# Designed miniproteins, single chains, continued (4): the designs that were tried, part 53

Each design is a single chain, and the fold is of that chain. pLDDT is the mean over its residues in the fold that is shown.

## One batch from the design tools (miniprotein)

Design m13818
Fold by ESMFold2-Fast:
Structure m13818 (fold): chain A 72 residues (1-72)
Amino acid sequence: SSTIQRQRQTIAANRAALAQIEQEIEALRAEARATGREDDPEVQLRIGLLEITAGGTRVVIERIEERIRALE
């Protein structure tokens, strides 16, 4: 249905956003290792906030997928 198609498009958009956040986390970790800042509280906080955002995005994706399954 058109409703399921729109929800699948929303999942695709959220998966793209999640991939971008995960790339940012990897880049921050790589920079921290290169500069000897792995134990820097500011770096740990920034990564932690991105991980929280990524977790929230995964929950949104899972809820939409569950709704699609319930409609089928």
Scores: mean pLDDT 87

Design m13819
Fold by ESMFold2-Fast:
Structure m13819 (fold): chain A 60 residues (1-60)
Amino acid sequence: MSASSDEAKEELQKKLRELTKNFSVDKAQEISEKVVQYLNENPDAPVEEVLKLMEKLAAE
């Protein structure tokens, strides 16, 4: 879809939340914190890059 950057970010956050819900609280917190830190440091980061980071963190 041709979503705006705001919609893309909201969808990414929703995906992250659903992913982290499937993990232990500690793991979910770790992934969420890393993603939030990345987004704070790189607010213009494309959803693709953030998804890659999230997948990497989830895979560990």
Scores: mean pLDDT 70

Design m13820
Fold by ESMFold2-Fast:
Structure m13820 (fold): chain A 62 residues (1-62)
Amino acid sequence: MVLKVTFPNEALAAEVAERLERSGLEVTRLSPKTLLVTFPNEVVALVAKKELEELGATTEIL
């Protein structure tokens, strides 16, 4: 499952990208504020989606 995640600022996007990459997730940086993240299954993706939205990010399921 792939999520497109857009953050309110570049610093938060960079920090979250590093954290997700460190966790073994495939992360593609589309812009300074936008990430494309590939999750291993739907349950992990939905939990991450909720957590990212709580940080002020906008998420789209691709």
Scores: mean pLDDT 83

Design m13821
Fold by ESMFold2-Fast:
Structure m13821 (fold): chain A 92 residues (1-92)
Amino acid sequence: SALVEEAKRYLELSKESFFENLVARLKKKGVPEEEAEKTAEEVFEIIEEKVLAAAEAGGDPLETLQELSIGVTKALAEAKSPEELIERVRAL
């Protein structure tokens, strides 16, 4: 569908910036670089799955991505570990 193609395009355009920003924030919180990179990859994979699922259901890809980005920012502020961050993002 056109919405799924739009979702894939927004995800591709945002991936590098999202990854770099999340890795930097996790490192600032004391997470080792390798673990921060792995965590950022897993978080983005969850976001990708959620955005694509929403697009398949007729949701707006950009709006969904923006809402999830806010959710990740809040989860990152509250999470005490990478594992808790992943669980909080999965629950969005």
Scores: mean pLDDT 88

Design m13822
Fold by ESMFold2-Fast:
Structure m13822 (fold): chain A 87 residues (1-87)
Amino acid sequence: SLETQIAHVRARLRELAAELAPHAPEVAALLDGLVDSTTVEEARALARRFAELARQLEAQGAPADLLSKIDRAGLLAVGLVALLEER
């Protein structure tokens, strides 16, 4: 169901937020905001801020392992926005 997919994506985002918190706390905070978002407008705004911070970290030469987790979180954020738009 759509609700099951939304719950699954939120659970994955929460796990990634916890993993990212020690290394990229501002990114982790945006992911926590995405987990708690209930409207497409909130999720879209948070996803945009996340993408901007992700680009900054890449430009600053963040480690490949960290960037890999950030990229995965970015895909999940886009997925959450799409699922919320289908409601």
Scores: mean pLDDT 87

Design m13823
Fold by ESMFold2-Fast:
Structure m13823 (fold): chain A 66 residues (1-66)
Amino acid sequence: MSDDVQGQMYLIKAAQYYQQGNFEKYKEYVEKAAKLLGISVETAEKLAKRIIPHYQTALDDLEGKS
């Protein structure tokens, strides 16, 4: 698997851990993704945030958004 694909998988895992409330694992996987993608941790956090809203919307729909 390429570093690019693996880095994206780590961003998805980071978003998953964030939704589980495991912020230590979230930060760990953001750092791993940043290293593999050759980007800053700040950039990796921004990319993870793009994934997190999709999970948040799904959770809001399940919990009843009203």
Scores: mean pLDDT 72

Design m13824
Fold by ESMFold2-Fast:
Structure m13824 (fold): chain A 78 residues (1-78)
Amino acid sequence: QLLESALPPLVKALQHSNKLVRFAAAQALGELALQVQSQELLQNAREALIEAGKKETDEDVQKAIQGALVKIDKRLDL
């Protein structure tokens, strides 16, 4: 599962020291969530985004995290 294999590295990238990397990871997680079939992986990505959002100080990265959460919630039938 190529798309599912991308989720763990992107989750790790949400904690990167470079804000551009965190921003790209949040955007990529949101886009991949629309294509991922595993409910467990979607829930893991959702929890990681929530935790990243609590610690995030950059406004653009926070908005990207929120956008990814909206997309994941739709995939979880929420």
Scores: mean pLDDT 78

Design m13825
Fold by ESMFold2-Fast:
Structure m13825 (fold): chain A 80 residues (1-80)
Amino acid sequence: SEYVEKAKEALEKGDLETARQYIRKANLEGDFEEAKILGEKLAEKSTDPAVKLLQKATEAYNNGNYSEAAIYFVKALEAK
């Protein structure tokens, strides 16, 4: 789908609003699976990289993996 390709291009350029619009158009055209995957990537890019790393640190901590949690936490602080 043309809309799937345009959504990917917009995501690569960091144009999250344009990417969101093309993802919606791709979904309406029947590219449901690709639109879902691109929507998940858009959600990840919409968060600060430091926030994503903090989420990973929290997940590791909750799983009792304190060493991994410490590594992700430090990376989150460095990413800011």
Scores: mean pLDDT 78

Design m13826
Fold by ESMFold2-Fast:
Structure m13826 (fold): chain A 96 residues (1-96)
Amino acid sequence: SRAELVARAGAVLRRARADPAAALSPEEREVLKEFLLEVAKLVKNPEVQKVLEEAAEEIGKAETGGEALRVLLRMGREAAEIDEDEFAQAVEELVA
């Protein structure tokens, strides 16, 4: 479910922040990737969609929580530079 995906993604991010050097499991990478792709579906701007899809692909290659957090931070900056309001609304819609 969407709510379950959001809760799981939040748990992965909390762990990654607490221990950024710890290895990211394949299941944790998949959860973050799925979360980003669901956000991308709610976005209408194709440039923002591409930023989210590229970040999802990079998350699939992340070995540690710290690497995943760096990908997400860069993605958030790039998406905000293109359309901050649409990006924020898409994230809020998914987590509601």
Scores: mean pLDDT 86

Design m13827
Fold by ESMFold2-Fast:
Structure m13827 (fold): chain A 79 residues (1-79)
Amino acid sequence: DDRELIEEAIANTSDEELDAIRARLDASMAALKANGRMTPRMEEVYNLQLRVIDYLRNKDVEGLLELQREFDKLVKELE
């Protein structure tokens, strides 16, 4: 059950780890923008990753389940 996996991820992820992940993402995006390599797709992926971090920080199981369903739809469209 995806809900149980998400609840385990929330329980096992600290705010310090989320802050470190966010800082790494922000640094990577800043480097891409500085080098003119930022694409609309990369910005879309970055925004999705920010939403995951926010949902984990807020312990938003329903938000993460909805995001997972959106991701599954995108993957199936590529198959």
Scores: mean pLDDT 79

Design m13828
Fold by ESMFold2-Fast:
Structure m13828 (fold): chain A 70 residues (1-70)
Amino acid sequence: SQSEQALLESFKEDIVQYLEVQKKPQSEIDKVRSEKDPEEIYKRLSEMLRDVFDRGMARARERRERERLE
């Protein structure tokens, strides 16, 4: 349905924003924007969510360590 395609496009936008924040090359961003395979979109979304979680945990630990060293 169009609603399902809108959801997939929303996920693609989230992935693109994530890649831009991570300063990934334009070629990678363009590849995501042109992706039409829902399976590939969901795979990239899953990879993004895993990385966001891992990076969030690492940054929280670094902030706490920095506060203790000050």
Scores: mean pLDDT 80

Design m13829
Fold by ESMFold2-Fast:
Structure m13829 (fold): chain A 98 residues (1-98)
Amino acid sequence: KETTRLACSLINEGRRMNLDPRLILAAVEAVQELGADASDNEIVDRALQIYRQLPESQAKATTYTLTYCENGLLNTNKKYRNRARRILTELTTRVNEE
């Protein structure tokens, strides 16, 4: 339940931040794999690994998940939105570092 809310918050905040769909998908997969009880750093580290090996073709799956989460946005609270923004910001920074 918390994992699903965090995943939906990652999709909604990532879209609001106009991020690469591959980056959003990598963060979502990391959260689904590790669970919401994992630290932000653990999620970012795993998401970075997923992002590096994720092909552009898989970005299409994000559209379906995004549509589902748009209907659930009202069920996400400030806690998950703030956490999603922290994870996405850190992941974006690390992706842009060489």
Scores: mean pLDDT 74

Design m13830
Fold by ESMFold2-Fast:
Structure m13830 (fold): chain A 65 residues (1-65)
Amino acid sequence: SMSDQEKANEHVNEAARKAREGDIEGAEKHLDEALKNGMPQSSVDFVRAQLYRTMGREDLAEQAR
C-alpha cells in the first residue's frame, strides 16, 4: 500500500505526463488529487507553474502563483 505522500507524488508524476501530452485538463485533475492526498497548496502551485511554463503557457503559470 502507498502512503499519502507516495500517492501525492504519483499524482504529480501523472500531472507531468499529462502536461507533456498537452492534456492541461488531465494535468490539473492530477494536481488536485495531489492536494487531496496532503500535498501543501504552495507545493501544488509551484509544480503547476513549472509544468505550464515548460508547456509555453506563461498565462497559466502566472495564474498558479
Scores: mean pLDDT 82

Design m13831
Fold by ESMFold2-Fast:
Structure m13831 (fold): chain A 58 residues (1-58)
Amino acid sequence: SREETIAELRALAAASAPTSGGYTAARRGVLELEENPDLSEEERERMLAGARQAQAAS
């Protein structure tokens, strides 16, 4: 769900260094989901996947 994706993005941000790409991607994802409630499930999943990939690359 949207709420679950936001919760996972917040958890990724909390687990990431504030200056890392993972933190930046996760934080951006939370803001985007909060500002745009009409984002599709596919777009939400893509944001979460991108944040996870950025954290792994950090």
Scores: mean pLDDT 76

Design m13832
Fold by ESMFold2-Fast:
Structure m13832 (fold): chain A 78 residues (1-78)
Amino acid sequence: DRAELEAALPEIEKALATTTNPDTRLALEYVLREIREGVDAERELKKEILKKAGFPEEEAEKLAELPDEEIYKIVKEK
């Protein structure tokens, strides 16, 4: 939910400050934007981030149901 996504903000911001990978930075910036803009497009944006990170559409759709902190960890490891 939105409160859980907002709670992940400090961790995502810390990850942005420490990442040296430009693809990871882009993915984290998309996650931050999603939290700030609201939850209406949450699943669709998460799917797009995962697909851009190289996940197949079917896997991205399943993973898009996870909280933002789990998604950015998965994208960071890709």
Scores: mean pLDDT 71

Design m13833
Fold by ESMFold2-Fast:
Structure m13833 (fold): chain A 92 residues (1-92)
Amino acid sequence: LKGLVLQTAETLSLLFPKGAEEWKKRLEEFANKAQKEIDSLSPEERQKALNDFLKELEAEVKRILDEMFAPVRQKLETERQKLEEERRKLAA
């Protein structure tokens, strides 16, 4: 999870460098908190916690998306799909 969140932050930073430091910091803090929580849980509890963290991540990314133009949305959708695939791997 942490790797995907950080990769998403890096991708967004490349697309929107102006003001990137603030939301990149927020995403990194979110990733660190999520990773620490997940590492302390059982496999069953990890799945539930990951779903909660993914929902929070989606809300944060949505705020960034509010200023994005259509061509960039395709790349962000790819990052969202990577997070969904990670969730499915944990459920399987």
Scores: mean pLDDT 71

Design m13834
Fold by ESMFold2-Fast:
Structure m13834 (fold): chain A 98 residues (1-98)
Amino acid sequence: SEVDKIHLSETQLRNLLFDALLRHKQEKTGKMVSLAEARKIREEIDSKSLPENAKELVKLLDKNSIDELIEQLFTLSKHVARESSPETVEAIKILLKS
């Protein structure tokens, strides 16, 4: 399956989800996200499980943004493969099914 081709750590996936949320907020507001707002977004991502973060992202992002995120998952895995926890695999499956 497609999930078997993606090998990312929890930290790598959290970093990609953070970038995707920042881009979404910038598109929604038409303004650069402030350092203080970026810190709050990162704290929220770090406080939630990866599957919970993935479910929230799927609700917020359009298909083009999700497709870009999926491409980033494959690209990062290809260049810097890391062992994935079961939680990380579950989150990746949520993103791929969107």
Scores: mean pLDDT 86

Design m13835
Fold by ESMFold2-Fast:
Structure m13835 (fold): chain A 74 residues (1-74)
Amino acid sequence: SAMEEKVKELLEEAKKRIEERIKEENITTSDQAFELMMEVLKELMEERNIKLSSEQEKELLNELYLFAHELIKK
């Protein structure tokens, strides 16, 4: 569906911004990565005027958490 495609696009853009900011800001801790993840997701939802269901938000947060954690714990 169009909503599923928007969620996937949001996830990929969030991953890109998280990776770029981890490198730029030298983020090395899980707490810093979590704060960055929450900030990026909030900004993207506002920029794109996207409203997520509780289920979609949880799925995105889980994927972003794993992604960010892998980048700092490589």
Scores: mean pLDDT 80

Design m13836
Fold by ESMFold2-Fast:
Structure m13836 (fold): chain A 59 residues (1-59)
Amino acid sequence: TYDKVVRGLRLLGSDPSRPWTTREVADAVGLSQPTFTRRFTEYVGRSIEQVRELIRRAA
């Protein structure tokens, strides 16, 4: 769901010093890893790896 994807995105940005795995983020928002990855790409329009790079560049 969109709200869970947004929560995952906030988690990635709120603790950038922690090496979050896709599995950890998916589990934290209550989604399976495959479901989280698919929904994340659908709603954000970018892969998790691309978003991590954007967060890194913004810092």
Scores: mean pLDDT 74

Design m13837
Fold by ESMFold2-Fast:
Structure m13837 (fold): chain A 80 residues (1-80)
Amino acid sequence: LLEFDEELLKVIKKYLNKDVLTSDELELVLGQYIIDNKLADPDDPTVIILDEELKKVVGKERITGHELGEAILSHSTEVE
């Protein structure tokens, strides 16, 4: 199970009313957030353009989907 920083929890709680998630649940939440907010770059589908909330968590404006997963995990703490 993964526990999150307060900034990341704001994004997660828009989709799941939980404080701790499995990695699969986190992947589902992030994927849905990207779709709902249309964050994928139409000119390069490997690039995600971060909105204000994800920029506060990740600290970048643009990132690859692969790097986004790694960055979010770095803001998570493994619990039990």
Scores: mean pLDDT 74

Design m13838
Fold by ESMFold2-Fast:
Structure m13838 (fold): chain A 84 residues (1-84)
Amino acid sequence: SALDQQKALIKQMEQVVDQLDKALKAGDSQAAQQYYQQLKDIANQFDKIDKETGIAPKDMILKQVQLQFRALALVVELDLKEKR
């Protein structure tokens, strides 16, 4: 179902954010950029299903947005560490 697909995408986003956090701790900018791109692709898939169906509960939409903001914060933190 569309809801099961969106649940799977949230789990994938959570895994990618975890990998991105590990890349940040390792100072691996190349891995961080690859994981950030994967997160954006997964988020785009979630948004496409949401626009077509509207089935996702509010807490799932909020979780997806929070994961996107966390990923952006991690990429910015890594970029600042490389510059400083």
Scores: mean pLDDT 86

Design m13839
Fold by ESMFold2-Fast:
Structure m13839 (fold): chain A 63 residues (1-63)
Amino acid sequence: MVTEELFLIVARRAFADDVEKAKEALAAFKEDPEKAMQEIQEEGKKVPDGAKVDPRLMELRLD
């Protein structure tokens, strides 16, 4: 889904160095995608562009 793609991009930016928070956000997204997207977008505003993405984040999948 296009929403999954957008969420994944934001998650990688917001939680580049915190894989556990990213996993929690993915679980929340599966239960309530709109609320999870709003929360992660707000969190993403706190992280500067260009933050290094943890390789484990690249392994996360949205079904």
Scores: mean pLDDT 61

Design m13840
Fold by ESMFold2-Fast:
Structure m13840 (fold): chain A 81 residues (1-81)
Amino acid sequence: PEPPLTEAEVEAMIANFEAWAAEQVAAAKTPEERRRVASHLRAMAAHLKRYIREHVPDPAVAERAIARLDALLARFLAELA
């Protein structure tokens, strides 16, 4: 069985998502590119949320991490609008 995610690993996942998302948003120049990036951000966030729920043993810790990802996603989606 895979070991549970550590706090440091969760922090790294969130930081990596933020950095990657910022680069994707900065590269999007047309309305079509912005729509494509928005879809990719939603897909990646959904994947990370599922991974966190499955690998963080405490549901309260998992939901706090998910709330942070949702806040980042909302900020980047607003920037793409």
Scores: mean pLDDT 87

Design m13841
Fold by ESMFold2-Fast:
Structure m13841 (fold): chain A 79 residues (1-79)
Amino acid sequence: FDFFKPGEEGLKKYLRYVTKKEIPEDTPLKEQIRIYVKDVFGIELTDEEIDEIVAELKKNNYDPLDFGPILIKFVKKKK
């Protein structure tokens, strides 16, 4: 999984790969992000925080390499 094409579908594939819980194929990106953060960090993000994450990801063409840095920024604010 070293390289994914830019775009929402590429990011969704990356999230399915790194999430320990099985994610249905038709799960929206916002819900995949919610599941991932809860599974990995034990933190529940608000819909507003998830919308901000999605907006930032969309600005960067959903690059999976930007996902971690963006998430950590929000996760640290919740602790």
Scores: mean pLDDT 72

Design m13842
Fold by ESMFold2-Fast:
Structure m13842 (fold): chain A 72 residues (1-72)
Amino acid sequence: SEKEREIARLHVVAGILKGALDFALKQKDFATAQEIIAELEELGKQLKSMGDDKGAADIDAYIAEAKKRMAA
């Protein structure tokens, strides 16, 4: 369905953003990491609004771990 294709597209974007976030965290570029986290938070909200609660929860967990790494 079109909804399933859109959810799949959002998951591809999430994968790209997660990779960029990991790179920013490794470089200790916390300004860029915070911008990527904001984009992931918005993406998670979109997935939840489309009924992909598991995809949204996975993104939320990733954001929580990233925030812990920046606070350490």
Scores: mean pLDDT 89

Design m13843
Fold by ESMFold2-Fast:
Structure m13843 (fold): chain A 85 residues (1-85)
Amino acid sequence: SRKELEEAAKRIAEEIKKELEAKGFEVVSEQPLTESGIMTITVKIEVKGEVLTGEVSIAVRDGELTAVAYSPEVQEGLKRLEELE
């Protein structure tokens, strides 16, 4: 049902948001799940005085998570955070 698909998408988005926020990212905006099964979260992080803004794209098809894609800015932010540890 649509309710089950919406609940699954919300759980996936909340888990990804929690992981990113735990690493110091800030959620800027969130697009709801489209009819094509894509949800987009815009995030930002400040590392060494530089602000990086990027997107996380979540693909859901047939009620299942099929892919998570990080924009180059999110990937760079994660890499810089790892190098600081």
Scores: mean pLDDT 78

Design m13844
Fold by ESMFold2-Fast:
Structure m13844 (fold): chain A 76 residues (1-76)
Amino acid sequence: MVKEEELKESLLKVFSLPLPTHAKLQLVRDLIDGLGLEDVADEILAEAERMLAAGVPPEEIAERVTERILKALKEK
């Protein structure tokens, strides 16, 4: 079972890295695919991409993406 705290911490690390947007999104996609959430990956990544483009702080993006992933895991 994925712990919310560990997931949020991993995502915060990814979004805080000095990487191009496409590289950050690829790391998030790999994580989502590893959780068996391929069916909703594009939707979650589209939201993360919009937040990155809007200059939302990494901590807020990590919280939002974590919330979306945990909701998808409960609906599975």
Scores: mean pLDDT 81

Design m13845
Fold by ESMFold2-Fast:
Structure m13845 (fold): chain A 93 residues (1-93)
Amino acid sequence: RARALLEEGERAFEAGRFEEAVRHFRAAIEATEPSDLQLRALSLVLLSFALKKLGRMEEAQRYFQEAQRLLSQLSPEQQAQVEARVLAALEAY
């Protein structure tokens, strides 16, 4: 399941295993249904932060811009849920 891959990525990120986190977040994106914009946006934001931790700034910026486009299509409540999950992952690290 896409959510299980996302959770594996979050655990890797919290452990400081950013290369492993990138692999899990990419797998989560691939496993996400095209219509699930909320999960796709969340996974892309987390992927961008993991790439920033690795110093891969250009890749991070590209995925972050893609996430921003998807976030703009979400309801305010869905966007708030994505923001809450991102903050939780950043605080746990």
Scores: mean pLDDT 84

Design m13846
Fold by ESMFold2-Fast:
Structure m13846 (fold): chain A 89 residues (1-89)
Amino acid sequence: MEEKVQEAKDKVNKLAKEVSRLIGEIRRLAEQHPAVRPLADRGIREATRHVTEAITYLAQGANVDKAIEHAEKALEIARRTLEEVRRAM
């Protein structure tokens, strides 16, 4: 159990770091192109919600698979939002 929790923490932390990097890029583009701000804000909010869920499940220790699932969903949303923002520019 301890080993699985640590592996999940490492994976969630890596995914959360990548999500944070993508959110930073999305915010930078929205600052340069105000027209895409509504798209950026929506995607950032949704991705952040999933990161928060991932951290919550990880803290509970019992649902590490759900923590990873939420972190992966956050990454998917962040990537999709960046692509949508880039296409709308």
Scores: mean pLDDT 86

Design m13847
Fold by ESMFold2-Fast:
Structure m13847 (fold): chain A 89 residues (1-89)
Amino acid sequence: EVKKITLRALGTVEGDKVFVEFEIPENTLSYSIQLEVDGELQPLQIVEKRFEGNVLHVTARLEGDEEVKEKIRASTEPLPVTLTLWVEE
């Protein structure tokens, strides 16, 4: 049986990239990642991922129009990132 799990962490924005880390289960089948800005979820393109033990390190690139990207880049604080996982029980 496949279970859906949602994780939330703070991502650091540097230019057009977002860096975030999640602890994920070993039996994870797939995942998707989104950035929260003003209460709305914005898609992110994963450009690099690596595992160090059970920690997934993600480097993602901003998607959407230039106005949204400029708003994200103007943030001086880490932004919430949501990771949705599909895990086999």
Scores: mean pLDDT 76

Design m13848
Fold by ESMFold2-Fast:
Structure m13848 (fold): chain A 70 residues (1-70)
Amino acid sequence: GSSAASAAAVEALAREEGSDTVDARRAVQANMDLGSAGGAAAVWELARAEGSDTVDAARAVQVMRATPDG
């Protein structure tokens, strides 16, 4: 998967929820469904660092766009 597609999927989840945060497990699942293991790992690490079941959507998008797909 492309990092741009992963970022777009998280943006779509945030818009559907009408929230500034997205459920971390849903964001990880969306990245895995797109074949972006790196994107999934980045979201998982953000959730662990925050100690939360949700991640800030803007931060998740930024990290996925900045993380090399590979």
Scores: mean pLDDT 72

Design m13849
Fold by ESMFold2-Fast:
Structure m13849 (fold): chain A 73 residues (1-73)
Amino acid sequence: PSEEELDREVRIALGLISLGILKTINPELAQKALEAVRAGDRDAAIEALVEAGFSPKLAQFTVDALAEEERRR
């Protein structure tokens, strides 16, 4: 894999770990973010996580992981 691919895989892994923790600790917030993703409003999903205390980058990674998980279903 290229270095760019490895960096991308690390970001995906961080997002998946963050999403797993979020689903366990705050399932209501996870559901709110999922509904925003399903509505096609990625910015609203990121904003909800940032307002809950996520850093903007971690919120982005988490939302990207959530969108990827939804795409698989």
Scores: mean pLDDT 79

Design m13850
Fold by ESMFold2-Fast:
Structure m13850 (fold): chain A 96 residues (1-96)
Amino acid sequence: SFDDLLKEIEQLLKKIVDSIKDPQAKQQVEQSGQVLIDSLKAMHNSTDPLKQAIYGFVALSELVSMYVIAKQQKNEKAVEYVDKMNELFLKAMKQV
């Protein structure tokens, strides 16, 4: 279900945040992850194709931000978790 997918994304976000040591990067990833989750919820709850596209784009942009932060932190484990989050994101996009 979509709710089960969101729970997996939320659990994975916690793992990404926990893997990052820098407090500012940790906060930025947590904020980006929350916007991604909220945008996926808004996308799923919308019947308007344009609104779905906008929310999907916002979610993707936040995922890219998390990837950039993980790369800048030189944290291979955080990068691996963001790659897994991308797989879950793609599954969420197919449920629109």
Scores: mean pLDDT 88

Design m13851
Fold by ESMFold2-Fast:
Structure m13851 (fold): chain A 91 residues (1-91)
Amino acid sequence: APSFEEQQLKAMEILLKIVDEVAEEEGESPTIQKIRELLEKALEAVRAGDIAEATAALKQASDLVNSNPELAKKLEEIAKTYEEEVKELIA
């Protein structure tokens, strides 16, 4: 089974793919740019072993998504296309 760190890194890679796909379909927005920036920050924090910084960055990204219901809906729709990758990650 992959380590917790490997699972966290893979989850962040999947989230970045989802954000990039939203940007390709809907166009880049300041909110999408900030979410990507926060996810990249979280990815680097996990690589550095800084779980507190990774958690803080993910919370900020989540707060931005929750403040934009239309973006949250689109992210959820695209996330469903990654269900198989997520399923492998938690298996």
Scores: mean pLDDT 76

Design m13852
Fold by ESMFold2-Fast:
Structure m13852 (fold): chain A 95 residues (1-95)
Amino acid sequence: VEELLKKAEELLEKVKEMGIEVFRLKAPSSASEEVKKSADPLGEKFGLDTAKGIHPGDIEPVSEEEKELEEKIRKLGEEAYKLIEEARKLEEKAK
């Protein structure tokens, strides 16, 4: 039981680290900074009517990274949840 709880805690820590990264990307400050960088005319695609001042193509790479992190967080969360459930079942089985 204790071993399963330790593994669940390790997975939860990894979920936390990844969650902080996703939160940083979605946070107003971090998101604003990335949006500012994308708004720079350093991109090779020049658009004349980007209502936001950003090309859709410049945003896609960031969105893909966010999606990958979210998927990893979900998988780690599911694994942690399963370990917690197994720990609970072992506790009930012992009692």
Scores: mean pLDDT 54

Design m13853
Fold by ESMFold2-Fast:
Order: structure tokens, then sequence, then C-alpha cells
Structure m13853 (fold): chain A 55 residues (1-55)
């Protein structure tokens, strides 16, 4: 999927999904964001599966 990542600080960003994207957390938990959903994430503790544009 595709997403926009707005960096808020060194550990925090707002992820806006443009299409379905999967977030994998450090503990191995996965979360799926659907198109149009937004989530604040900890950049040190997640991996984003998809095409991410940083703004």
Amino acid sequence: GKAILEVLDENKALLKALSEVTITYLDGKKEVLKAGEEKEIDLSKVFIEGEVTVV
C-alpha cells in the first residue's frame, strides 16, 4: 500500500494511509490501516509495510 508519514519528532510521526498498509510493531504485532485512516506511531518501535512518502 501507499502512505504519507509526517514526522512530528525523533520518536513520533503521523501515518496517513492512502491505500491499505500494514504496521508491524517491535513485539511482532501487526495492524492494518485502511485507505484514509491516520495513526500516530513511534518511529523506534514500528516497521511499515508499503510505499511511504515522508513529508
Scores: mean pLDDT 82

